# Ledger of designs, part 15: designed miniproteins, single chains

Each design is a single chain, and the fold is of that chain. pLDDT is the mean over its residues in the fold that is shown.

## One batch from the design tools (miniprotein)

Design m526
Fold by ESMFold2-Fast:
Structure m526 (fold): chain A 64 residues (1-64)
Amino acid sequence: SHSEEVAREVALMLLAAAAIDGFLSPEEGRYVAEKLREAADHSTDPEVQARLRELAGRVEEALK
């Protein structure tokens, strides 16, 4: 359902913030970045796609 999709996106954004702040392991952070890119690829909204891809890139950068 739409509410389940929104809840999943919110959860991914919270996990991304945790990864960027160093609360997750590098392996967990890489998994979060992968799921963000997967979610972006399945989105038809270009603004949502851009936001999720930018967030994935920020997570990936924080892991370096």
Scores: mean pLDDT 82

Design m528
Fold by ESMFold2-Fast:
Structure m528 (fold): chain A 69 residues (1-69)
Amino acid sequence: SSMEELLEEARRIVEAADERAQKGEDLDTIIEELRKKIKELSQKSREAALLVADKLAEFTLEKIRKERG
């Protein structure tokens, strides 16, 4: 179904973001791109948008820890 496709798209976005972060890409750049993806997905599926939002929250906390540590 189209909802299953949107959830799968969200999972791929999350996996790609994790891979980019592991390769040392700038977290600010990844966070900004995830915010844009959340906005696009929220118009189609709240559940798909929430999956990406959870990853954005994780990276935001990691950034705060790096700045305060």
Scores: mean pLDDT 85

Design m529
Fold by ESMFold2-Fast:
Structure m529 (fold): chain A 78 residues (1-78)
Amino acid sequence: MEAEELKKAAEEAKRAAVGLVRKAFEADPKLAIEAAEKAIEDFKKAKEMYAKYPETVKVLEEGIKELERLKKEAEEKL
């Protein structure tokens, strides 16, 4: 139960973070870079905290990869 709830929360957090970075990119690429860096740091900390939940860790790792991709795209627009 708790493991599935954590995985669902991680999926929701991933969608929210990606959505925020994309919205920031529409306003200013610099804001998108800052938002992505903060989200990546938060997800890395969460990955360490939830290390005993492999499915949650996988979701967080996929989130980090997506955020790193968005950060690179924003950097290319500077």
Scores: mean pLDDT 85

Design m530
Fold by ESMFold2-Fast:
Structure m530 (fold): chain A 69 residues (1-69)
Amino acid sequence: MTALSGSDLDAMVLTIAQDMASSGFTTITANDIRDALIARGYSVTSAQISQAIRNIRDQLDALGITITS
């Protein structure tokens, strides 16, 4: 598994959220993001995912995407 952190993790979380929203998801959970990252071969902690979601909140809001805990 490849470790992701910082801006690379933020960019991947945003990409996954956009992909899910394009598939009809308007509300996405942090667990959905984690499972998608694991499926792509990435190793991340729940704390890193929560931080990435906070970092991209303004971008998610601009796209009409909500991520819940």
Scores: mean pLDDT 79

Design m531
Fold by ESMFold2-Fast:
Structure m531 (fold): chain A 90 residues (1-90)
Amino acid sequence: AEKRKEEAEKYNKEGQYLLAQLKYEEAVEKYEKAIELDPNFAEAWENKGEALFLLEKYEEAVKYYEKALELDPDNERARYNLEKAKKALE
């Protein structure tokens, strides 16, 4: 439903605001709600990966970036962030 997609976008935006305030765990919670409402929302998967990376949860970050790229293969930002997260595990 269109309303569910708009609600997911709202949670994604709230997560971005919290991320900017360095509230990484709270940002993860908002992105999780966005994904729950719209599992095909590639940007929410990417943003959750970024918040997890900032929490030093690199293995989890890799999984979320891989899912973001599965949904949007042309996302250069997700590809770059995936490479960076994999490098952190070396």
Scores: mean pLDDT 89

Design m532
Fold by ESMFold2-Fast:
Structure m532 (fold): chain A 53 residues (1-53)
Amino acid sequence: MDEEIQRLLEQAQAAVDERARAIDAGDREAEAQAGARLDALIEQALAAGLVSP
């Protein structure tokens, strides 16, 4: 489970980097997409039972 959590954190950090890049470029759509990906990853972790409620 720790390795699965670490993989999710790595994906979340990649999404954060994408969002930062989008903000720097002024791309509102890319920023929103990166934010949505982060939300999806959190929900995925909850559904998989990787995060305590």
Scores: mean pLDDT 76

Design m533
Fold by ESMFold2-Fast:
Structure m533 (fold): chain A 66 residues (1-66)
Amino acid sequence: MSDEEVLGLIAELSKRVADASRAGNREAADQAIQELETALKEAGVDPEFAASVARVVRREADRILA
């Protein structure tokens, strides 16, 4: 997977998290965040970096869900 494909995957799954969060659906947001981290790891992204991306997205989801 190229860096451009990884960025596209982050954008797509981050949008799913944002949409779920705006709908007030914490379960769907949590699932999308888990899918994002798993997909990044499967794409060969460093596990620590993948976890950092997931953490940033979760923090934004928590802000919207509050």
Scores: mean pLDDT 79

Design m534
Fold by ESMFold2-Fast:
Structure m534 (fold): chain A 66 residues (1-66)
Amino acid sequence: MTLVITFKGTPEKQIALTLQLLGNPNVSVKRVGANTLLVTLKGSPAEQQALINELKADSSVTVTEV
């Protein structure tokens, strides 16, 4: 599954979230804009859904499923 993540928070929050995503071996991250990441999820459907729910709960980002 692929997600488009747009950052709305502080630079520190953006860096922290980016590092968290890069630390996940089931996640591929590509920067496609100054405040926009393309995130490709690998792993089980349950693991993918858990991460999507976690990201959607974060008020500093907008998450779009593609």
Scores: mean pLDDT 80

Design m535
Fold by ESMFold2-Fast:
Structure m535 (fold): chain A 79 residues (1-79)
Amino acid sequence: GPGAEAGARAAEAGAEAGTPEAAAAGGAAAARGGVESGGLEAEIGGGVAAVAGAAGAAAGEGAAGAALAAEAARKAAEA
């Protein structure tokens, strides 16, 4: 699949490793550019979306973006 798909999947997997609640919150915030939350965690979610989008735009493999998205989602889940 395209790099964007790999990035989105990695973010989902990273969030899932934490809690379902964190996965839902992180995914929703990331998808909508979650700066509209009034909290610092929304900025992390928004960052994941931006990284995943940029990685998807990169030619060939989205591996780097996928790794970054997963790491950011995991940190959001732990916070």
Scores: mean pLDDT 51

Design m536
Fold by ESMFold2-Fast:
Structure m536 (fold): chain A 64 residues (1-64)
Amino acid sequence: LVEEARKAYEEGKYEEAVKLFKQAWKDGTLTSPEDFELAAEAAEKLGNWAEAVAFRTLAVMDRK
């Protein structure tokens, strides 16, 4: 899931990337700060600022 979301982001498929990152979050597999940042960037590309802020907040909460 997370690897598919990263690939979608690299291919410019931001809507698909956000869907895959949200699914990974629900499944408990979205855990790395780097992946939360990619999800936030994808949401920003779609103009979904509230969703981008949510992902960035999750990234910093796992500060370690």
Scores: mean pLDDT 76

Design m537
Fold by ESMFold2-Fast:
Structure m537 (fold): chain A 77 residues (1-77)
Amino acid sequence: MEELLKELEEGLEEAKKLLEEAKKYKEEGKEEELKEKLSKLIGAEVDKDTTIDDIIEGLEKVIKALEQARKNLEKLL
């Protein structure tokens, strides 16, 4: 249980860092560089129609889901 909580906390931190990087890439106009970075992390090519705003929205949803999972696990401890 505690190991899963720690992995969720680490995943949440990584997702938050990636969100901050994505927002910075948007500000700098580096949309393609961000897509390349994500495709490398996922091990699959990011869809050509995916915008940097879609990436930011997706990351925000992932962060929200991870925060909810962390809260649920904390209640089980």
Scores: mean pLDDT 76

Design m538
Fold by ESMFold2-Fast:
Structure m538 (fold): chain A 85 residues (1-85)
Amino acid sequence: SDEQKQKLLQYIAQQAGLSKEELREIGRLAGLSDEVIQAALEAVENGDFPSREQLVADGIPASLLDKLVELAKRRDLEGVAELLK
């Protein structure tokens, strides 16, 4: 869902230390709406970061979270975006 994708952007931003520009580019490449991207950027700026436990409880596989963080740390923005589609 768009809410889950927004939370994933927030999570990987914290875990990988992504800049505002890097996070916006991931959202754009993943085909996310400007509304979802802006909401994620505002949440990150306000220090609103979901926990790994919360995302897993929401039905996101732990292996997917780990892969997203790995790609984000490598600045493979296209790889992150592909997994978010």
Scores: mean pLDDT 86

Design m539
Fold by ESMFold2-Fast:
Structure m539 (fold): chain A 66 residues (1-66)
Amino acid sequence: DAHVAEGERLAAAGRLDEAIAAYEEAIKADPNNARAWENLGRTLLRAGRTGEAVPYFAKAQELRAA
């Protein structure tokens, strides 16, 4: 997924806001992409927004279990 790869590059560069946007695009393209949900959650944790990250991790785990 090009959007996930782009988000990962942006997050590695410390461009967290742009990384979040890229992961949101990945989820729009494929809402079953567990990696996109997990990476968005991790980026929110890096931003100190732990409560917002929890539902994204829950969705990623649900998708991996399927």
Scores: mean pLDDT 82

Design m540
Fold by ESMFold2-Fast:
Structure m540 (fold): chain A 55 residues (1-55)
Amino acid sequence: SMSAETKAIAERALAGEISAEEAGERVRELMLQGGESPAGADAAGRMLKREIEEA
């Protein structure tokens, strides 16, 4: 499920305030700080970047 923090990052990217790449990097950092594995954080960041690029 998408957290409130992840949703806020995605909304900023969709509004053109940050790039899809930056949004993915921010989500990766957020996941790492939340205790996710590096692989899981990388996957989450890449997934968000792809979703924004395809929107």
Scores: mean pLDDT 81

Design m541
Fold by ESMFold2-Fast:
Structure m541 (fold): chain A 65 residues (1-65)
Amino acid sequence: SLAELQRRLARLDAEILVLQSSIYFLEEKHPNDPKAQEIREKLQEQLKELQEEKQKLDKQIQELS
């Protein structure tokens, strides 16, 4: 249902925000740590996947609205 897609979108938006905040924290607090850089790169890949899922979900919501 549209309501279920909207709830899923809200949860996805919250997860994206948390992930963006984590990336920002690592960049600001550990800019020269190679281990932090590896973690940041993995988080950036996860962020990309979540953003792609959000785009698909936004399209589904638009098609049902």
Scores: mean pLDDT 86

Design m542
Fold by ESMFold2-Fast:
Structure m542 (fold): chain A 66 residues (1-66)
Amino acid sequence: SRENAIRALEIAKETGVLSEEEADELIALVEAGDVEGARALLERLLAEAKTPRRKTGLQTLLELLS
């Protein structure tokens, strides 16, 4: 659900998988119903991700937005 996705984004912010700015932008997109925009941003972040922790976290968030 969208609520579940928003909760996961909040947790990603708290755990440092996402920056505050990244999480706030993704939450705003999901709240607006722009799931495709949120997925596109997550895919871009995943492509640029360098650490295993960040890659795994971003992949999990993408799966939740499927």
Scores: mean pLDDT 86

Design m543
Fold by ESMFold2-Fast:
Structure m543 (fold): chain A 80 residues (1-80)
Amino acid sequence: SPLDELMQQIQQLFAEFAAETDPQKQLQILQEIRQLHRQMADLAIAEAEARGDEERVEATRRSLENFLEALDELIREVQG
């Protein structure tokens, strides 16, 4: 599914981030993860809304907000 493909791409980017030692390249990887995770959340929300699954919509929005907050903190640390 498109969600599974996005999840696989995000997992590969995190593996690349863990192996990367250049801060500028680390920042580029984290920004790509941010973009893909937003896309994944948007697709998951659209699918849940189409099914009338209000609880999953709310849970996905909260999960996205928490993820982006943690990612922004990591980006800030890499930036110095």
Scores: mean pLDDT 88

Design m544
Fold by ESMFold2-Fast:
Formats: C-alpha cells, structure tokens, sequence
Structure m544 (fold): chain A 76 residues (1-76)
C-alpha cells in the first residue's frame, strides 16, 4: 500500500546515496509494486528507479521503466 511504497522508496534512496546500486534497484522495484494502486506515486517511483538504472549502466531497462512511468501518467 501507500505507506509501504513510501518506506521502500526511502530505503531505495538511502541505498542509492550509499552507492549500493543493487539494493537501491531492489527497493525501488518493490516500492513501485507496492504503489500499483496509486498510479501517480508509482510513476514517480519508476522515474527514481530509472535514474538508478542509468547510474548502474543499464540504459535499456532505464528506458523501459521511463516509458512505463510516462504511460501511467497518460492513463491516469
């Protein structure tokens, strides 16, 4: 739910700041899933996930995740 998504996104941000990109990706993936019933929040979390994926060098996954976020905002 909403509270879980926000808590997981905060943990993702902490991991990202610490340079733990693998943990950051995992937390943001879980946060996006927890936000599935909240499309605007899910889109924001997916944008944060895309930023981490870019820094990890996974440009293809970052693009896919951004496209998913943009689609959620168009369908809301």
Amino acid sequence: GLDEALALAQEGGKAFKAGDLESAIRYYERAAEAARDHPPLQAQILRELARVLEEAGDHERAREVRERADKLLQEA
Scores: mean pLDDT 87

Design m545
Fold by ESMFold2-Fast:
Structure m545 (fold): chain A 114 residues (1-114)
Amino acid sequence: MEYTTYGHGRTRPLSPIESLARLALEHNLNIVDAYITEETDLKVGDEVEIFGKKYVVEALIYDPETGIKYAILRNVETGEYLLLKADASFKGVKPDPKLLEEFRKAVERLKEEE
């Protein structure tokens, strides 16, 4: 599908989460989960393992104010998408339901802004 947007959403810069939400809306991505990890050395096309499942980094946004990276990952087996928050101050990998809620709110806000 080809999308051309004129005049809508051009009046302010997007936050990192809003940038991911816009990408998900443009590509009709179904984001099912969100996780946080200590692994900050992420690049688009990298393989990441979360709880024994393999994902590919499809998109990456860096937040210079927090030092946090946000990514959209695709499961290599199922094709499902998830969000990953890479924070060097965190230890290990776990679900991040707050990130998922913030993302969903950003999606709804962008839909209302057309």
Scores: mean pLDDT 78

Design m546
Fold by ESMFold2-Fast:
Structure m546 (fold): chain A 83 residues (1-83)
Amino acid sequence: SDENIEKTFKSIDKDGDGTIERSTLKDFLIKKLREKGEDVDMGRFGTIVRIDKIIDKYDTDGDGTIDFDEFKKMLEDLNLTDF
């Protein structure tokens, strides 16, 4: 639910500024993909490279941070909203 997504966002927003840094978000997404049984490897398609490109897609401001609305949309597109 939106409430659970908001709670998750606030739990990983270490600065409390309403945004998540790219490195923190990347670590979170890798963890969530592993929890879903996805292979997080650097094989020929590079799971980490795919995560970087997804973050780039949603970092529309190019400031290296993701706000709550971008985070929610990213989770929906990745089908990671199982809360």
Scores: mean pLDDT 69

Design m547
Fold by ESMFold2-Fast:
Structure m547 (fold): chain A 62 residues (1-62)
Amino acid sequence: SSTLLKQQLKNQAEELRKKAKDAKKKAEEYRKEGNTKLAGIYYGNAHGYKDAAERLEAQVQA
């Protein structure tokens, strides 16, 4: 079950990495529109998803 758990965590980390990338893209779009407030919110969301992915990746390596 350890191998299956590691694969599940890896899949979840990859999904979070995709969400981080999508949030960053939205942040850049809002920045180009001059909406600095929404750009900041989506950059924050991107960082949150990235941090979550890194925590799961660390669990796979442990």
Scores: mean pLDDT 88

Design m548
Fold by ESMFold2-Fast:
Structure m548 (fold): chain A 82 residues (1-82)
Amino acid sequence: KKEIEEKLKTFIDQVKANGKYPSKEALELVKKALELSLEAQKKGDEKLTEEAQELVAKAVEEIENSEMSEEETKKALEEIIK
């Protein structure tokens, strides 16, 4: 739980550095990617790592097509980590 929250916050900071804010959908995609990456590392399953990379790419695409505020991203993060 803490690992996923920390990495989601890092992702938000990276997106913010580019003048964008991730949507709830983008954050959910990144959360799934992080969960798959942790599972892949634990089990040595390369297919899960590949799926995680695809989800991150989709999240980046969603960010480019979305116009979100900092407040909306913060609220979305709170909903996702509950």
Scores: mean pLDDT 80

Design m549
Fold by ESMFold2-Fast:
Structure m549 (fold): chain A 70 residues (1-70)
Amino acid sequence: MDLDAAAEWISEKGGGSKENAKENLKRMLEGDKAAQAGGAGFLKKYAGVDLSPDTPGEVAVEAIEKEAKK
């Protein structure tokens, strides 16, 4: 899993820092429910990918990485 590519994509689309994006991706992988819901909402807004708010963090992070590598 390429967290650097995923963090760059979030930073590019959301306008935040890459470091903050990477921290949030790590929180999603650690099972933080708020971070997981935020990641799902970000994918829906910027990639049109509709994931449920309770989607596992690893699935959401993989989807972000896939969008980053397009």
Scores: mean pLDDT 78

Design m550
Fold by ESMFold2-Fast:
Structure m550 (fold): chain A 87 residues (1-87)
Amino acid sequence: GPADEEKERLRRELRAEVALAQAATLYATGTPEQLKQADRLLEEVEGDYPERVKEIRAITSPEEHRALAQELVARAEALLAQLRALE
């Protein structure tokens, strides 16, 4: 039904925001191992959200990646709250 479709949409969006937030956090730290992990997380999202992946890849500053990570965590928390409200 409509509620099930809305829950599925929110779950897909939540997964994307979590992966993007984790990737931005790893890019902010800048170690080679963390950059490799960040690239792998972006690969999971790129098929559904290629423009969002391009946006993150365009950022070169650790400070900008850190700021973006905070925004993406807030988006993920908002989506989780919306999903829980549908229970």
Scores: mean pLDDT 84

Design m551
Fold by ESMFold2-Fast:
Structure m551 (fold): chain A 98 residues (1-98)
Amino acid sequence: MRARVLGELAAVQAPLLEALEELGLVDLPASDVERLRARLAEAIAEGERADAAAVAAAREVGRRMAEALRAGDEERLAALGEEFLARLAPAAAAVAAA
């Protein structure tokens, strides 16, 4: 459960990080961005070993959020983020209860 949830979170974050860099909204040293990117890739790989379909679905949500971010559509970005977090709530509660 934990590896899957972390992989889904990372799969959403990776496309968003790329879009933020393209828009010039990331004010971090290149070394910090590379370290974050490497950590996201590791979490995605572990999540895919646990549930490849769930991670693929999360990556699709991340891609749509990245498109909304590039378009400046804050309402769509927020709605997609809320839908994704709502999908994780039962699994996150189960992990927290363990």
Scores: mean pLDDT 78

Design m552
Fold by ESMFold2-Fast:
Structure m552 (fold): chain A 82 residues (1-82)
Amino acid sequence: SAMEEFAKKMKELLIELYEAIVKGDLEKAREIIERIEELARQNGVPEDGIEAFRADAERLLELAKKEPELAKELAREAIEAL
């Protein structure tokens, strides 16, 4: 179903995002965040939900700049929870 395809693609992008954080590739992480937002829009996620995700993603990117080892640990835990 379309919902199963959306959920699968979203999980794949979230894993790619956290892997980029683990590798310290913040440019790739930003590109993946944009791809997540576009996938969410194409599947009817409300803009307030997309804005909330963006805010959380920007906080994670700022953490990765200031405390890279903590950000990598959190990203690894997020992958295990998916």
Scores: mean pLDDT 88

Design m553
Fold by ESMFold2-Fast:
Structure m553 (fold): chain A 80 residues (1-80)
Amino acid sequence: DPIEREANEALLTMLLYLAAGSEEQRELARKAVEALEAGDFETAKEYIEKLKELARKEEEDSEERLKLLEKALELLEEIE
């Protein structure tokens, strides 16, 4: 239950990027979603970190979105 909830919160953050991100951000978010759905949290964290780096480079006012990505990474760390 806690693990499912934390993974779902990370999925919601990825859904934000799928809906409103650049094409490159959407591709990384899609890969992260696929990894989350497969239960591969290490791969999901890798793609979320790449997405965070890309968002930092592409978006001048990405502070709020970067915090959401950081929160998603923290939630996945709690899953072990």
Scores: mean pLDDT 74

Design m554
Fold by ESMFold2-Fast:
Structure m554 (fold): chain A 63 residues (1-63)
Amino acid sequence: SAKQELLRLIGEILRLIGEIYDLELELEKETDEEEKKRLKEKIEKLEKEREELMKKMRELDLP
């Protein structure tokens, strides 16, 4: 059902937000420049995934 899909998407979005937040906290504490680059790239990838899921959620939830 649409409600089940909406709940699934919300769950995935919340998980991604949590992972991004954890990575940003790790980035603030990181001193190795190569590891900082890897963390930034991973954050960017997760942010793009979040945006795609939010788009799908909006299409299901409709105004």
Scores: mean pLDDT 83

Design m555
Fold by ESMFold2-Fast:
Structure m555 (fold): chain A 74 residues (1-74)
Amino acid sequence: GHAEAEALGREAARLAAEAARLLKQGDYEGAHKKATEAIRLAEEGLRLDPRNALAAASLHGAREVLEKAEEKLK
């Protein structure tokens, strides 16, 4: 329900922020892992509530971190 979507959005936001910090520190493997986890939770949150703004924002941010981490891991 909505409350579950909010909880998933908040957890996705925390993981996305952690992934961004790891990326800035040069931990590209850690950033990739945390961004992937954030994307999964944000997508689950949006499945439960497609209008959840926090889940949508977290998905966008986590995808940006994942893209940058993948470029560095090539």
Scores: mean pLDDT 87

Design m556
Fold by ESMFold2-Fast:
Structure m556 (fold): chain A 58 residues (1-58)
Amino acid sequence: SLDARLDALFRARPGEVIARVLQIKKLSPEGMSLEELRALLRALPDEEKRALLDELGG
């Protein structure tokens, strides 16, 4: 599934995934916990999830 692939990418490259999600959403890292960042990642539209996997997943 798409979410399973994103979860695997997040485990492999947490820093890059966090930085890219914050950039896409135009959010400050200061305002969010890791749990909130994971929730935000899972809440992304499928098109943004696929773009993230393509960009960072190889």
Scores: mean pLDDT 74

Design m557
Fold by ESMFold2-Fast:
Structure m557 (fold): chain A 61 residues (1-61)
Amino acid sequence: SFDELVEEIEKLIEELKPYLSEKAYEEFRKALDRIKKEKNVEKAKEMLEFLKTLKQQVLVD
């Protein structure tokens, strides 16, 4: 569901927080807020895939 997508995005942003600048973190939070306001499933899916890719790049050992 859309709510599950939002929760997964939120979790990924928080997991990535230690690896992000303050500006980058705020920009991701703003992007998620816009997605929530618009209820835009397509943008939510795109953001989720982007954050999953970013996680693989920064959290790989």
Scores: mean pLDDT 82

Design m558
Fold by ESMFold2-Fast:
Structure m558 (fold): chain A 109 residues (1-109)
Amino acid sequence: MLSAGEVQHLRDVYEAILSRAEFVRASTDRAVQLAALEEAIRAEEATIAWLREKNAPQEVIDKEEEILGLLREAKAAIEAGEDPTPLVERLIEKVKEAIKEYEELEKKA
C-alpha cells in the first residue's frame, strides 16, 4: 500500500487537476481551455508512471487511468468544437471523490 507521504502527493496532484478542471469550466476561451487540459493530462500521465514504478495496487492505477481518460475526452470534445461541460463536470465529481478517499487514508496512516 502507499505511504502517508505518497497519499499526500496524490492528493496534491488531484487538487491541482481539480483547479485546472474548474478553470476550464469557467473559461470561454478554447485555447486557454486546451492549454489547461494539456497540463492536467501531462500531470496525470506522470502520476500513473510514478505509481507503476512503485508497484501501486492495480485498483489505484485504474482510478488514475479513468481520470486521464476523462481529461483526454474533454480535450477531444473541445478540439471537435463540442461542449466539454458534461465531461468536465464528471471529471470534477471524480476528482473530488478521490480527494475525499485520500483524506480518509491519511487519517488512518
Scores: mean pLDDT 79

Design m559
Fold by ESMFold2-Fast:
Structure m559 (fold): chain A 76 residues (1-76)
Amino acid sequence: MFREEATPEGRAAVEALDKGNELFLQGKYEEAAEWFKKAIELRPDFKLAYIGLGEAYRKLGKFDEAEEWYKKAQEI
């Protein structure tokens, strides 16, 4: 089975998620959303990144987009 840092892409996805979470906590929701998108791009099965993107869109008032990303997170 894969180790925690088994692939460069897997590690980069985790780093993108961490950056998104950091920006989200700072109230930089648009920038946080971009980093969550990068995490999904690097690791399409990264459920936490989909949830983070949904929360970022919700904070931006984009409720329809937020619900769509939460739905995608549940399918992972």
Scores: mean pLDDT 79

Design m560
Fold by ESMFold2-Fast:
Parts: C-alpha cells; structure tokens; sequence
Structure m560 (fold): chain A 94 residues (1-94)
C-alpha cells in the first residue's frame, strides 16, 4: 500500500503541475492558486507517508484538500482535474 500510495500521489502532483503551467499561460490566476495549494497538500501527504504515516489517512486528507481547492477555481477543466484526482485517491484509500 505505501509504495502505491506514494506513486499515486506523485502522479496526481505531476498532473496538477501541468495544469498549473497551462492555467498560468492563460492568465487564470484563481486556478493557479487552487492548483498550487493542491500540489502543496499532495507534497505534504507524500512526505508524511514516507515518514511512516498511515497511507489511507494521508490519501483521504489529500483528497479533501483537492476537493476544497476545486472550489477556488471557476475553470470547469481545472475543477474536473482536481475532482478526478481526489476520486482516485479516495478509491485507493478504501
């Protein structure tokens, strides 16, 4: 579980980083802020799992941060990316 949790969190972080770059190019600063906060949350979760935290609890916490971040963006594509990432983390935490 630990290795798969870290891999999934890193994949989500990489996807959100790409979305943040695209949002910045478009001047969509609300989305840049939302995605940056989500990326910080994912990075904290990765570090906590690496330090012996419960992978399921960290996945659930990260998913909640992503869902809250989605509310900060008015861009439907950015909201969808954040929600899908949260759903993937929640599914793995079952």
Amino acid sequence: MKEKAIETLRKARDELSKAADEAEQQGDWDSVIALTLAIIGLSIAINDVERGGDPKEELKAAAEILRRAAELSTNPQVRDVLKKAAEELEKLAE
Scores: mean pLDDT 87

Design m561
Fold by ESMFold2-Fast:
Structure m561 (fold): chain A 59 residues (1-59)
Amino acid sequence: KPTEEVKNEAIERIKFLKEKLGLSDEEAKATVRDWLVHHFGLSEEEAEKLADEALEKVK
């Protein structure tokens, strides 16, 4: 189960990708999902759920 710190980092990364790099919502979500799987060892399903939640909080 991801920690609150990982959740907060996902939110900030979505903000960065959208605001600084100009990525779309879908591109930012996919990038963060991949990052969560690769760096934190989350399952693809858990990473997708967390990325969706992070994106919703940024909107």
Scores: mean pLDDT 80

Design m562
Fold by ESMFold2-Fast:
Structure m562 (fold): chain A 116 residues (1-116)
Amino acid sequence: GPGDEAGRRAGLEAARKGGAVGAGMGAAGAGRGAALAGAAGAAAGAGGAAAGIGAAFSGTEEAAGAGGAAAGHGAGAAGRERGAEGGERGAREGGKKAGSEEGGEGGARAARAGAE
């Protein structure tokens, strides 16, 4: 819905303009709670880009990302350069099925082993 995207976009814009503002809030909501990752918290998620509504990244390897991007369009953008670089680490690029069922989960496991 349009409300969902508006929240995501506002979060990324606020974090990009404020820079450190997003880092303060986002650091606490980096993956574990994901409920605090509202507007500015998205960019400072330390690789977790919970860009707004529906950001329930909890207990999922693909959602935790550990500094990974390319988990979704919002995730990569919100993670600033670090989040975007996560995908370039090569941990996820070798996933079995990029964008298929279980492909995200399978790739996330491989990413965990290589990224950590």
Scores: mean pLDDT 35

